# Designed miniproteins, single chains, continued (2), part 34

Each design is a single chain, and the fold is of that chain. pLDDT is the mean over its residues in the fold that is shown.

## One batch from the design tools (miniprotein)

Design m5234
Fold by ESMFold2-Fast:
Structure m5234 (fold): chain A 67 residues (1-67)
Amino acid sequence: KEEIRRKKLELIGRILRLIGEIIDLEKKLKEAEKKGDEEEAKKLREEIEKLREELEKLKEELKTLPD
């Protein structure tokens, strides 16, 4: 079960890092929207969407690991 624990900790670390990136991009998106920068806002929304999809995959992997 040591292998499983290490894998869980690794996934949790990746999940937390990814959440941090999403939060930072959401902050940038709000600034871009406030400035009326539609091109930057569109780019940021696409990046956030991709990271959210990756986050979902990591969460699913974490759920499938046995105790």
Scores: mean pLDDT 83

Design m5235
Fold by ESMFold2-Fast:
Formats: sequence, structure tokens, C-alpha cells
Structure m5235 (fold): chain A 57 residues (1-57)
Amino acid sequence: MVEAAREAGRRNAAVAAATFGASEEEQARIVEYAAESVRLNAEEPGVGRGGSWDTPP
């Protein structure tokens, strides 16, 4: 399940970045950020409870 969620996150980020006309480099960074967010939610149950943005340390 976690892998599927990470893949979905990457795909959504890539589509959004491409739609905005972002460069390949920018698309890669956005995709990586999305994957990291999914990973954190998977490791800490409840962290993704309806949240749509992250607060960096």
C-alpha cells in the first residue's frame, strides 16, 4: 500500500508541474517532495490526518 501511495503522489506532482510548464529539473524536485511527504505519513500513523501541507522543522 505504501508504495502505491508514493507512486500516486509522484504522478500527481509530475502532472501538476508539467501542466504549469515547469522545467524537468523542477518537476523532479516536486516529485521528490511529494514522495517524501507520503513516506512520513506511512511511518507515523495519523500524521496525514486530513493535512494538506507540511511544517518543516
Scores: mean pLDDT 64

Design m5236
Fold by ESMFold2-Fast:
Structure m5236 (fold): chain A 70 residues (1-70)
Amino acid sequence: DLEEEKKEAEEELEEELEESEELERRFRELLEQGGSKEERRELVLEGASETVEAIKYAVTKVSAEKQLKK
């Protein structure tokens, strides 16, 4: 059902947002500590991957909401 799909997408999105926040905190710490360029690059790539996943779940949620409105 679309309502279940929306709920599952919301839960997945929340998990991805929490992971994004953790990556942002780690990136900020690396900037403050003067971490290596390679370390910063790796965190940016991780953030990009999580952003794509978050968009995927957000699109699923919006699509389910639109279908529920009819």
Scores: mean pLDDT 70

Design m5237
Fold by ESMFold2-Fast:
Structure m5237 (fold): chain A 62 residues (1-62)
Amino acid sequence: MEEEVERVRELTERGIELAESDPKEAMALLRDALSLAQKSGDEEAIEHVRRAVEEVAAILNA
């Protein structure tokens, strides 16, 4: 559980970091992070990734 949550955090941070330079790769990383968060069953991790997806999507639509 903790190992999966840590990986979700790493993928989410990388996704946000790439959001402006490579938004396509950012979205791919966030999708993988969301999948892992859902698999972990950690609601806080799931919500964290969802917010990151919304933030990157907003950048893509700007």
Scores: mean pLDDT 79

Design m5238
Fold by ESMFold2-Fast:
Structure m5238 (fold): chain A 68 residues (1-68)
Amino acid sequence: MLDKLREELERVVKEGLRQGKPKMDMVGELNKVVAPYLRKLREKQDHQSYLEIMKIMFDHIDYIFRNR
């Protein structure tokens, strides 16, 4: 699960930067990618996996804002 999620988030960031997408649009795409994972984890009360996914998403958001 997490490896596939990391790959998909990394693809969104790299493609967004390559295409010159606005940073907030890329953040919106990242949120759409993680939303179904976070929803399932909330339903299962899997707080550790929830925090891990949030950390991965936050790291990718940070990367977007460090790149022009």
Scores: mean pLDDT 79

Design m5239
Fold by ESMFold2-Fast:
Structure m5239 (fold): chain A 64 residues (1-64)
Amino acid sequence: SLSGKEKILKLIGEILRLIGDILDLEAQLKTETDPAKKAQIQAQIAALQAQLKKKMDELKNLKV
């Protein structure tokens, strides 16, 4: 349905934003030298990856 299309597009937008945020944090992690800050960035990446997986699963359930 048309209403379903808007929901799918919103989920795709959220997924793309999460991917962008993860890539930015991975770039920061690559240049970071402080072990405590590296641990914080790693924790943030893990949290965003968990959110990404959930959103991707939601998208698959809507399309399949």
Scores: mean pLDDT 84

Design m5240
Fold by ESMFold2-Fast:
Structure m5240 (fold): chain A 56 residues (1-56)
Amino acid sequence: MEEVLKLEEQALEAIKNGDYERAAELFEKMADILKGVDPEAAEYYRKLAEEFKKKA
């Protein structure tokens, strides 16, 4: 999905800027979009969101 790719780019920029809280929010949005389409990818992004929440 194009939306997921754009969110991933935004999340990488947030990480590059040290904004881990924003990165976590973006990964959560990606997981929510994918939960009905690609459950495995959704779980992957949820785990990333949790990791970045711990860094924030």
Scores: mean pLDDT 81

Design m5241
Fold by ESMFold2-Fast:
Structure m5241 (fold): chain A 65 residues (1-65)
Amino acid sequence: EAEAAALVDGALAAQRAGDDAAVRAYVARMEELGAVVEKRELNGRVVYRFRIGPDVHAAVAHPAP
């Protein structure tokens, strides 16, 4: 589950750089690890939530400010 935190950090960095393809690749990898990825739009921002294994981790990634 420490791996999931690293993937979230990578996704955030890619999103700040405007690398949408990399963001999608990170999301696909999180799903492969058994994470449930939920995409929501709040106030025009895209928010991703992740739940992994028996330990529920709420990690949020959103677009660059």
Scores: mean pLDDT 61

Design m5242
Fold by ESMFold2-Fast:
Structure m5242 (fold): chain A 98 residues (1-98)
Amino acid sequence: MPTQEEIDEAMALIYIGLGNLLASKGKYEEAAELYLKAAELAPDSKVGGEALRNAGLALAKLGKNEEAARLLREAARILEKHDPEAAAEALKRAEELE
């Protein structure tokens, strides 16, 4: 039986997918909003960390560099225990925005 956590993670993946579609169309503000919703549904998880990374990258495309760097650093903190390579890339991207 799906748990509430499993349902929330599935919904987070749907929001990430929709965000990716919007980002591919250059709709970075709308994409960032969906990625942030995904991160809220799956906090401190691999999915949530990936969502925060994608939100930070979308905000960087909008020139919101300070906010983007903060989200990328938070994504890296979460991803350290799940995907160290993705965490290192997120930190590098944050440093490039500062």
Scores: mean pLDDT 88

Design m5243
Fold by ESMFold2-Fast:
Structure m5243 (fold): chain A 85 residues (1-85)
Amino acid sequence: MSPEEKELERRIFEILSRAFPEEDPAELRKVARAIALAAGSGDEELQQKLLETLREESESPEASEEQREAMREILRLVEEYIARS
């Protein structure tokens, strides 16, 4: 995992921790790592699938507005990361 991927993981984890304060931090860290690894993979198919999943989560009717906004922020970070890779 590159330093840039670790920084992305850290930023995603901070966003998730704010939006899901009741969740196990270890589970949120696993999610943040999975997202960062997929974004940094260089696999265009995997990256596209990740972006689609994050977009769907940002619009989920089962999530709170704070959780949807967190997913929109994560989507933006991932899009910016892939565009600069």
Scores: mean pLDDT 84

Design m5244
Fold by ESMFold2-Fast:
Structure m5244 (fold): chain A 101 residues (1-101)
Amino acid sequence: SDRVRRLIDQAFQAARNGDYQTAIRLLRQAIDIARQQGDRRSYAIGSSMLSTVMSYVRQGRTDQIYDRMQMTRRGVRIRNRDPSDLDDVIRVSDDSIQDLE
């Protein structure tokens, strides 16, 4: 959804500025809104990014957080080629993709 994508973009901006706590806060908001709106793809992206940010903060590898967030976003997108199947990255999606073949 538009709100979730804006929150994820704001989280990237916070990470670029070295404000990882704000990035975590914004990602949590994005995940919550995505859940409420049934936006499973944005939920997957937000959850993966949050996990990445938290992992790298824990490791003290803050210099890599922004790059890893970008890779996470791109990785989730690359793994799912069918935009009609929003859960493809999280779950084995059979119905829509297999019907296209």
Scores: mean pLDDT 68

Design m5245
Fold by ESMFold2-Fast:
Structure m5245 (fold): chain A 91 residues (1-91)
Amino acid sequence: MLEEARRLAEEALRLLYEAARAAVEGDLERARELAERAAELAARAAALVAEAEGLDPEEAAERAREVVRGLGEAGLANPEEFLARLEEFLK
């Protein structure tokens, strides 16, 4: 279960990186699509972790969606900075 949550979280991060790249390249439609996919994967990962820890999975999923969507919106507003921050995190 937690191995699946880890894989989903890693894929969400990868999709955010691809969204930032698309935004820098001017493909805002692709960037939004990738950011939304990242939000849904992050929500699923958070729900699995919450369930394993005896917390509310729906509440955790909603919080994760809000956080990742917020990151996506910020990335679209300043894509070069967002990409740089993600690349720094992945080092």
Scores: mean pLDDT 78

Design m5246
Fold by ESMFold2-Fast:
Structure m5246 (fold): chain A 50 residues (1-50)
Amino acid sequence: SLRELAQQRIQQAEQNVQQVISTQPNNPELIEQARKDLEDARREGQKLIS
């Protein structure tokens, strides 16, 4: 379903944020980009469910 697909994408983006923080904690620009990607995934998921 679209809901399941949206959830999968959000989970992937969440894992990416954790990965970046763990591997490159001293790179604030990369962490901010990963967080932005997560926010975008959540917004896109919201639109898919609407």
Scores: mean pLDDT 82

Design m5247
Fold by ESMFold2-Fast:
Structure m5247 (fold): chain A 74 residues (1-74)
Amino acid sequence: DGEAAARALVEEALAAGEVVRSEEEVRARLAAFLAEHPTVSDSETELLAEGIALGREAALLAAAKGLGVELPLA
């Protein structure tokens, strides 16, 4: 289930809090994720990549909303 797996990735990023990840590291993880979960749509992938790469609460909330994930209040 690509959508559920994408939600788990977003939740992991949020739970980690201030995890210092380079854009390259985030993109590498996203590429590996997509290789295992090909059912994630292009739009969901773009929102997820933007949210995680930016490492910002607003961006992560936007990515999660696109994936239909319910997040804790910011």
Scores: mean pLDDT 56

Design m5248
Fold by ESMFold2-Fast:
Structure m5248 (fold): chain A 80 residues (1-80)
Amino acid sequence: DEETLLLLRLIALSTEADVLLNSKSISDEEKRAEIERIRKELEEIREEAERLDLSEETRKLVEERLKEIEEKIEKLEEEI
């Protein structure tokens, strides 16, 4: 369902952010491109979450995951 797919997308983005944070072999240029892609996807997910009538529990989980990913991306942006 849409809720499950949204949560899976968030898990995937969090994992991608971790890979970018921990990699020394990915160039700064490639990292910047991935940051922009992840930011666009986060915005799309945020819009979808607002459109969906999510349960309180799921909405809280989505908000927590979005915040986690945003913090990882901000940290990465500061390092490159």
Scores: mean pLDDT 84

Design m5249
Fold by ESMFold2-Fast:
Structure m5249 (fold): chain A 83 residues (1-83)
Amino acid sequence: MAELERLDAEAAEALRETAERRGWEAVREALAPALAEARALAERRGDTPETQAEALRLLAEAARAAGAERAAELLERIAERLA
């Protein structure tokens, strides 16, 4: 559990660093559709590790599109731990 919390914190920090360098608007635009899909998945399937892992993979793809490669890698690692 502590490792997942640490990875979540590191992923958030990596996104923040990318937003500071690239601009918050670009990060927001890239993440918004993925966040909406992640929320819809949680609504339909419930808050399960499998649903969380799928949501994190969607967010990782969006983060990579925004240029947040490190954040995307960390989100993928969190998804692997949950699967």
Scores: mean pLDDT 73

Design m5250
Fold by ESMFold2-Fast:
Structure m5250 (fold): chain A 91 residues (1-91)
Amino acid sequence: MEKLEEMFARAEKVVAEVDDELRKRVTQIATELGKKAGLSEEEIKKIAEDAYVIARFYLFLAAMGGDDKETALERALAVARKEIERYVKKK
């Protein structure tokens, strides 16, 4: 069984490798859905930041669980999209 320290190191590496792509794609999703919902640029920026923080946490958990970077990124993006959709529906 892999040691916790080794799991953390692997997860940190995966997060570091895809962090820029995650941020970029979360911002794109927030911009697309936010504009369609009539949100201001300030609201879109806030939802993108909030969704990114949540998605990054799930990316880390997926990597800790042994997902490769592509799988972890797609899982994180799915979480971000649902968070953004939830916010848009609340408005």
Scores: mean pLDDT 84

Design m5251
Fold by ESMFold2-Fast:
Structure m5251 (fold): chain A 73 residues (1-73)
Amino acid sequence: MKEAEELIKEGEKLLEEGKYEEAAEHYYNAGVIYEELKEYEKAAEAYKKAAEAYEKAGKLEKAKEAYEKAEEL
């Protein structure tokens, strides 16, 4: 969990800096770690944050993939 929590915090910093694609990657990786830990609610929230950040970056295909991951949990 600590590694996933660090990725969420770094993603938040990247969003503040306007680095949306990098923020989305950090949130997505946090979602993967939470999913591996079977923390499905936290994984879904992380994937949703990744999708929102990908949308801000104009990466609609990646945003859709992240939303689909969140919905599967």
Scores: mean pLDDT 84

Design m5252
Fold by ESMFold2-Fast:
Structure m5252 (fold): chain A 76 residues (1-76)
Amino acid sequence: GMKKLNEVIALLLRFIGLEFELEQLGIEDDPLVLKARELRKKGLEYFKQGKYDEAIKLLTEAIRLLEEALERAKAA
């Protein structure tokens, strides 16, 4: 089934989009962004091993941290 593979790809694209938005705001060194990048690296490691469920969990958490950083930036 391609469902989990497509989900990982969608999460990676979402991460890239959020990271780009945060870089435009100049907050790429925020601790939440740094933690999100670490989780993304771990998620990619699981993805390379074919462990899609673990990859999805880590990438979902990474995206959550980037969304939190973005909300904090917009709230000031």
Scores: mean pLDDT 84

Design m5253
Fold by ESMFold2-Fast:
Structure m5253 (fold): chain A 103 residues (1-103)
Amino acid sequence: DPRQRRLAHLLERQPEYEKLKKELEALLTQYENTNDQEQQDELLKQAYTLYLKTFANMSDEQVQQMFEKQPLTPEQREKLKAEIKERVETLKNFIKKLKELLS
């Protein structure tokens, strides 16, 4: 059954998505618990890098080029934080949908 085969592939990837979600949430928690701008910038860059490597299949070189300019502006920091929060919610919804397909 082609539908069952596609579902099996998505389910095999569920642990990867769960791990990514937890890692992104942990980085966001660290971000909110620090007042150091340099540490905040590093945490957001780590979270965004992790997301891009997992979903966008971007090379380490491509990600490094995006963050060569340091430090992040307040506007860039706010945008990255919002983007990461949105991606966490997208992951939560995707994981929920995968679990519902098993019912």
Scores: mean pLDDT 72

Design m5254
Fold by ESMFold2-Fast:
Structure m5254 (fold): chain A 59 residues (1-59)
Amino acid sequence: SAAEEAGEKAREAALKAGLSEEEAERVQNGTRQATESGMPAEAAIALGEAEAKEAAKSR
């Protein structure tokens, strides 16, 4: 589904940003849920990527 694909893209971005697998899974789940709730997939992915980058800066 579009939500599942959006979540996967956000997860990959989180891992590339240096987040742990557990943190990447949380980003994936959040992005998928946001898309399922009516947020455009592109916006949900961008939000997830931004959150991942902010979290990575704190390490």
Scores: mean pLDDT 80

Design m5256
Fold by ESMFold2-Fast:
Structure m5256 (fold): chain A 60 residues (1-60)
Amino acid sequence: KKEELLEEIYKIMLEIGELRGPGGLELAEAVTEELKTASLEGLENALEEAKKALEEVLKE
């Protein structure tokens, strides 16, 4: 479950990074590393925020 949330967040961060330009992969890696020690609740919140950010980038 925790690994599944990390994978989903990583995919979303990669997508956002690719849309915004260079350094997206590095940002996605950094965020994922920090979230490895987060609680399940923290990961769920991070996933929700990442989804919102992606939607905003795609709509813009």
Scores: mean pLDDT 74

Design m5257
Fold by ESMFold2-Fast:
Order: sequence, then C-alpha cells, then structure tokens
Structure m5257 (fold): chain A 69 residues (1-69)
Amino acid sequence: MDELIERLREAIRAGNVDEALKAATELGKQLGTPELAVNIAKVVHRLVAEGRITPEQAAEAAERTLRDL
C-alpha cells in the first residue's frame, strides 16, 4: 500500500496523469474503493490544472487522504 501511495505521489508531482490514475486504481482495489481513489486523483489533477494548488501540494494532499482512508 505505502509503495502505491508513493507511486501516486510521484506521478502527480511529475504531472503524469496516466501513471497517477493507474496507481490510484491499484490502491483503491486494495482498499476496496477503486472509484474513490480514482475520483480523488481526478479532483487533485483538476485543482492543479486550475492553478489553485501546486503539483507538490496536490501530491501531499492525495497521499494524506488515501492513507487516512
């Protein structure tokens, strides 16, 4: 699980949407909530695209949310 969270974090930081969605999907499968993990990743990418948060802040927020799930 932690390795998948780190992979998601790095993908978001790098702006690699495809890898972020892949990591979020795998993490969601392990948590039993694949839709939730994917939706979190989509919202995070949207906020970065709108310039409301930095990719670094987005990666940190996604990691924290998924760890607390």
Scores: mean pLDDT 67

Design m5258
Fold by ESMFold2-Fast:
Structure m5258 (fold): chain A 78 residues (1-78)
Amino acid sequence: MEHIEKAAELLKKNLPKELAEEFEQAAREAIRALREGDTERARQILLSLKAAVEQARKLGLISEEVADEAIELLDKAL
């Protein structure tokens, strides 16, 4: 859970407000799924979030360094 929260905070600081809010919502849903014992749903949300971070990097919306750190944090949560 801490790794997901750290990834969400990192993205919140580095993305435009609207995109940051979408990533924060997805992170909250993943944490909620983990608390409910739905590990498969949490995994699917985290993989989707990781793919979205990679896409944001390709579009130049986030730096390579921030994207790499966010992906590392998400991988630790998986």
Scores: mean pLDDT 81

Design m5259
Fold by ESMFold2-Fast:
Structure m5259 (fold): chain A 86 residues (1-86)
Amino acid sequence: RRAELERRLEELARQAEEAAAAGDEEKVLELALEMARLAEELGDHRAAAGLRFQVEATKIAKEIKDPEEAAKALAKLHEEKLAEAA
């Protein structure tokens, strides 16, 4: 099953690149979260945490237009990521 999960992760990565090239940011975020889930199933908790951080940081940057509020939200996300990694 591990080889199947690794192959699915590679397929999702290609789809994410295609979605990014097409400007479909919602699709990129969905694919990144699915990749994070598969990375966890593979035991790669570091890669999973990194993917989730990128997704949340992208959402903050796009949804929060005030730079001060975006900075506060990113700082909170960074603190949460450090707590999850511990």
Scores: mean pLDDT 73

Design m5260
Fold by ESMFold2-Fast:
Structure m5260 (fold): chain A 56 residues (1-56)
Amino acid sequence: MTSLEGEKRENLIKGAEVFYVDMGATREQAIEALVRNGHVSREEAEKIVEEAIKRA
């Protein structure tokens, strides 16, 4: 993705990776953090966290 929307999604994935890997958060905690702070739906947050975990 080369759109601004793609860049926003990439930043959310990187944030989720840091939260999950470096801060030791659970998958559920990472999803909840994205829903609350990333202003995305739970379904979208689950997809973002799944991608972050794949990169970890």
Scores: mean pLDDT 73

Design m5261
Fold by ESMFold2-Fast:
Structure m5261 (fold): chain A 86 residues (1-86)
Amino acid sequence: MEELIKKEEELAELIDKALEAEEKGDLEAAIEYYEKAKEKLEELAEELKKTELYKSLSEEEQKKFEELVEGLLKKLEERIEELKKK
């Protein structure tokens, strides 16, 4: 639980740093932070799937979680690609 909270805080910090880099016009730094955020989101999702709480969820609830994570990963990937086109 505490480790998951820390990873969530790290993910939020990476997104904040990416946004700050975009404001400063540092597109390379923004891309790097979004890529790190994507990696942290994948790590957090895998750790959550290993918890007894996740294993106790219904198949429908587990699918909703997977769809949410996939949607967020896709949005981060689309943002990275848009920044690379600039």
Scores: mean pLDDT 80

Design m5262
Fold by ESMFold2-Fast:
Structure m5262 (fold): chain A 109 residues (1-109)
Amino acid sequence: SYEKKRKEYEERLKKDPNDVGSLINLGQSYFDLGDFDKAEEYYKKALELDPNSPSAQANLGRVYAEKGDFESGVEYVLKALSISPMNPIAQKNLREIGKLAPEIAKEKL
């Protein structure tokens, strides 16, 4: 139940507005619903608190790619990989962007 998990993260944020993990998990929950604007909002809030979060950078990059901004999408994911080369979220999001825009992925990689 994605709705139950989303409500749990919303309750955690009511108690601690600076819970970066809950912000990232809420962003992912909205992304899974196709609400890219809300996903972007939560990932940006996470990055305001932790600018070097590889997971938040990689997830924001995926949101930009899904909104058609493939250049910014790839740049954010590559920034995440520069901080954490083995980050599984960044590696997954780079592969998924490559499927959406193979020509952009080919030029950047």
Scores: mean pLDDT 84

Design m5263
Fold by ESMFold2-Fast:
Structure m5263 (fold): chain A 101 residues (1-101)
Amino acid sequence: SAVDKVKAIIDKHLAKGLVIVRLALEGKISPEDAIAALTRILGELIEEVAPYITPETLAQLQALRDEFAAAAQGKTPEELAALYEEFVGRLLDIMKEHEAA
């Protein structure tokens, strides 16, 4: 189903994001590189789910990505990990609202 395809795309990209967060927390990549990688991963997630969602949901996800990119600037690895968790929750809430519609 479209729902199952969307879930698989989300799970794949969120797993990639967790790897980046872990590397930043371990000091293996800079916070700047982590922010760039996480923003790119969110963009790739949005592009892959775009065919399965409404234009309204797509706009909400794009706005969320842009808000993440702005909010992440200057964050420490620990702050970036907490911010990522918050934005993942917000992304999942947007997708649940889309599924309920």
Scores: mean pLDDT 88

Design m5264
Fold by ESMFold2-Fast:
Structure m5264 (fold): chain A 98 residues (1-98)
Amino acid sequence: ASVTLDVGEGLVKFVVVKNKGTADAEVTVTATGPDGTKTVSGYVKAGETVVLSVNYKANKVEVTAKALNGSGELEVTVHVVKDGKETTVSATFKVEKN
Protein backbone atom coordinates (compact mmCIF):
# COMPACT_ATOMS: atom_id res chain seq x y z
CA ALA A 1 0.00 0.00 0.00
CA SER A 2 1.09 3.60 -0.61
CA VAL A 3 0.07 7.21 -0.20
CA THR A 4 1.42 10.23 -2.09
CA LEU A 5 1.54 13.66 -0.45
CA ASP A 6 2.06 16.97 -2.27
CA VAL A 7 4.40 19.13 -0.15
CA GLY A 8 4.60 22.17 -2.48
CA GLU A 9 8.37 22.35 -3.20
CA GLY A 10 9.58 22.62 0.42
CA LEU A 11 12.38 21.15 2.52
CA VAL A 12 11.08 17.85 3.91
CA LYS A 13 12.72 17.60 7.34
CA PHE A 14 11.25 14.35 8.61
CA VAL A 15 8.29 12.00 8.29
CA VAL A 16 6.51 10.71 11.39
CA VAL A 17 4.96 7.26 10.93
CA LYS A 18 2.54 6.00 13.59
CA ASN A 19 1.42 2.39 13.28
CA LYS A 20 -2.14 2.19 14.67
CA GLY A 21 -2.59 -1.36 13.34
CA THR A 22 -2.13 -4.83 14.80
CA ALA A 23 0.78 -5.85 12.53
CA ASP A 24 4.34 -4.58 12.16
CA ALA A 25 5.07 -2.64 8.97
CA GLU A 26 8.05 -2.04 6.69
CA VAL A 27 7.93 1.58 5.49
CA THR A 28 9.71 3.30 2.59
CA VAL A 29 9.59 7.08 2.15
CA THR A 30 10.58 8.53 -1.24
CA ALA A 31 10.95 12.31 -1.52
CA THR A 32 10.98 13.61 -5.11
CA GLY A 33 12.15 17.11 -6.04
CA PRO A 34 14.12 19.09 -8.64
CA ASP A 35 17.42 17.40 -7.67
CA GLY A 36 16.02 13.86 -8.03
CA THR A 37 14.86 11.47 -5.31
CA LYS A 38 15.87 10.54 -1.77
CA THR A 39 14.66 7.29 -0.19
CA VAL A 40 14.68 6.36 3.51
CA SER A 41 13.21 3.24 5.10
CA GLY A 42 12.17 2.05 8.54
CA TYR A 43 10.42 -0.66 10.51
CA VAL A 44 7.38 0.35 12.58
CA LYS A 45 6.09 -2.15 15.13
CA ALA A 46 2.37 -2.36 15.88
CA GLY A 47 1.43 0.55 18.17
CA GLU A 48 4.81 2.31 17.72
CA THR A 49 5.79 5.66 16.20
CA VAL A 50 8.98 6.13 14.17
CA VAL A 51 10.55 9.40 12.97
CA LEU A 52 12.35 9.09 9.61
CA SER A 53 14.81 11.92 8.86
CA VAL A 54 14.72 12.95 5.19
CA ASN A 55 16.15 16.50 5.00
CA TYR A 56 15.57 16.78 1.24
CA LYS A 57 14.00 19.47 -0.95
CA ALA A 58 10.89 17.88 -2.48
CA ASN A 59 7.54 18.65 -4.10
CA LYS A 60 6.18 15.11 -3.55
CA VAL A 61 6.53 12.47 -0.84
CA GLU A 62 5.44 8.86 -1.43
CA VAL A 63 5.09 6.52 1.56
CA THR A 64 4.95 2.80 0.74
CA ALA A 65 4.31 0.16 3.37
CA LYS A 66 4.01 -3.61 3.73
CA ALA A 67 2.20 -5.15 6.71
CA LEU A 68 3.90 -8.23 8.21
CA ASN A 69 1.51 -10.99 9.36
CA GLY A 70 -1.73 -8.98 9.57
CA SER A 71 -3.24 -5.61 8.73
CA GLY A 72 -1.65 -2.25 9.48
CA GLU A 73 -3.03 1.27 9.68
CA LEU A 74 -0.44 4.00 9.28
CA GLU A 75 -0.76 7.67 10.17
CA VAL A 76 1.88 9.63 8.25
CA THR A 77 2.85 13.23 9.02
CA VAL A 78 5.34 15.00 6.73
CA HIS A 79 7.14 18.01 8.25
CA VAL A 80 8.01 20.62 5.59
CA VAL A 81 9.80 23.97 5.77
CA LYS A 82 8.75 26.41 3.02
CA ASP A 83 9.53 30.14 2.96
CA GLY A 84 10.85 29.95 6.55
CA LYS A 85 7.58 28.44 7.85
CA GLU A 86 7.20 24.87 9.12
CA THR A 87 3.97 23.11 8.08
CA THR A 88 2.66 19.54 8.14
CA VAL A 89 0.87 17.34 5.61
CA SER A 90 -0.83 14.21 6.97
CA ALA A 91 -2.57 11.09 5.68
CA THR A 92 -3.84 7.79 7.09
CA PHE A 93 -3.96 4.58 5.05
CA LYS A 94 -4.52 0.87 5.61
CA VAL A 95 -1.84 -1.71 4.83
CA GLU A 96 -2.98 -5.28 4.20
CA LYS A 97 -0.86 -8.43 4.55
CA ASN A 98 1.47 -8.95 1.59
Scores: mean pLDDT 81

Design m5265
Fold by ESMFold2-Fast:
Structure m5265 (fold): chain A 57 residues (1-57)
Amino acid sequence: LNEAVKMAQEKLREFGIFLDFYGEKTRNYVKGFQKMSGLLVDGIAGPETQEAMKRGS
């Protein structure tokens, strides 16, 4: 039924919006840590940022 397809598409879209919203909060947290650690503030928890977090904990 076409309704099932529409429901699946709508759920995937909502999931994408939730990931974006959650990702922004995580990105802001990472940026704050990067600023405190003297790293490039790009909001990406890459290997260098993760290592700095591990050392700071």
Scores: mean pLDDT 64

Design m5266
Fold by ESMFold2-Fast:
Structure m5266 (fold): chain A 91 residues (1-91)
Amino acid sequence: MFAESAAIEEAAADEVAERALAAKTPIERTAVAFVGLAAVVSGADEAAARIARALVESPHATPEDLRIAETLARLVGDEETARAAREAIAR
């Protein structure tokens, strides 16, 4: 059913977001960004927004990670997270 499928995707996104906050390497954070993009494509907007927020909050985020987070947030209409990513890039 649609709701249960979406809930499973969101639970997986929560786990991926937790890994993003813990990830020290650019490769691990890039993998998280790819999962975020897959969430947007599958219509899991809340999951994508959650991943974007985790990327912005990561102490190891690179400018590339922040640009990806801004793009993900904009695609799902999360203006607050998109704005936070843009501010982080400008630093």
Scores: mean pLDDT 69

Design m5267
Fold by ESMFold2-Fast:
Structure m5267 (fold): chain A 95 residues (1-95)
Amino acid sequence: SQDQYEKRIDGLQKKVESLKQKIHEAENADKETQKKIYEEVYKEARELGDEASALEREILADPTVSPEVRRKVALVLAQITLLEMYIYLKLKELS
């Protein structure tokens, strides 16, 4: 069960890194292109947040899960939340 949770958390982390890469590549784009990319990434980040929250609920309901796995899912959720905040602020600047 630990290995399955870690694999799912690793999958979420890879998706987070993919979204960060899209944001980085958008930094030198024109305003209209940046806005479209940030709107897309914001939607993907929210969907990823829902997936990560569902996984955290499963992990928290399982008393056999190690503290390390609990920490890892909390950290990926924190990263997604920070991404959503960052993109929201960028979209506000572009408005």
Scores: mean pLDDT 89

Design m5268
Fold by ESMFold2-Fast:
Structure m5268 (fold): chain A 57 residues (1-57)
Amino acid sequence: STIEAAIESIRNGDLVAALAGLKEIEKEHPEEAREAREALLQGDYDRAIELLEKMLE
């Protein structure tokens, strides 16, 4: 899934791929994608991953 791919991109330190994935997620989940993007831009990768993992519940 796009969410799982975004999580793996963050874990791999591929911020370009992670941001591209978040832009796709934003089309269906704008609020959660925005929160994850803000966390990622602040360098809080653990928070970005936590937010995305909650979307898989």
Scores: mean pLDDT 83

Design m5269
Fold by ESMFold2-Fast:
Structure m5269 (fold): chain A 80 residues (1-80)
Amino acid sequence: PAVRFAAAEALGQIGDERAVEPLIKALKDESESVRLAAVFALGQIGDERAVEPLRKASEEDSSETVRVWARFILQGLQEK
């Protein structure tokens, strides 16, 4: 998980559109920490392709922590 966590964080910091699809896949990772990193990274990039995956994560993720942060990040993306 540590390597996948670091990769998700790095992709968010780079802000590259090419990072969006790998980060959307990381939202389904087995590790809660990797999914959280993907939520924050998608929020930093701010790409609209992340809106629907983040909405699903906020409603469906097994971790309450991931759902809460996904909802928070999603609100930030929608407020402009």
Scores: mean pLDDT 75

Design m5270
Fold by ESMFold2-Fast:
Structure m5270 (fold): chain A 65 residues (1-65)
Amino acid sequence: MSEEELEKEIELAMHLMAARVYELAKDYAGAAEHYEKAARLAEELGELELAEELRRKAEEARRKA
């Protein structure tokens, strides 16, 4: 794994954790933003199935906001 890939993996994990925390707090707008950022990072890392799942979670969160 390159330094760039490692940074993206860490950033992905941080946004995913933040999204879950915001979702539990019922801050659905915040959750949606972090799920979207996580989805973009997953796509850049070639994790297309995860990216699709995270985009769906962002859409659900936006609907609840």
Scores: mean pLDDT 84

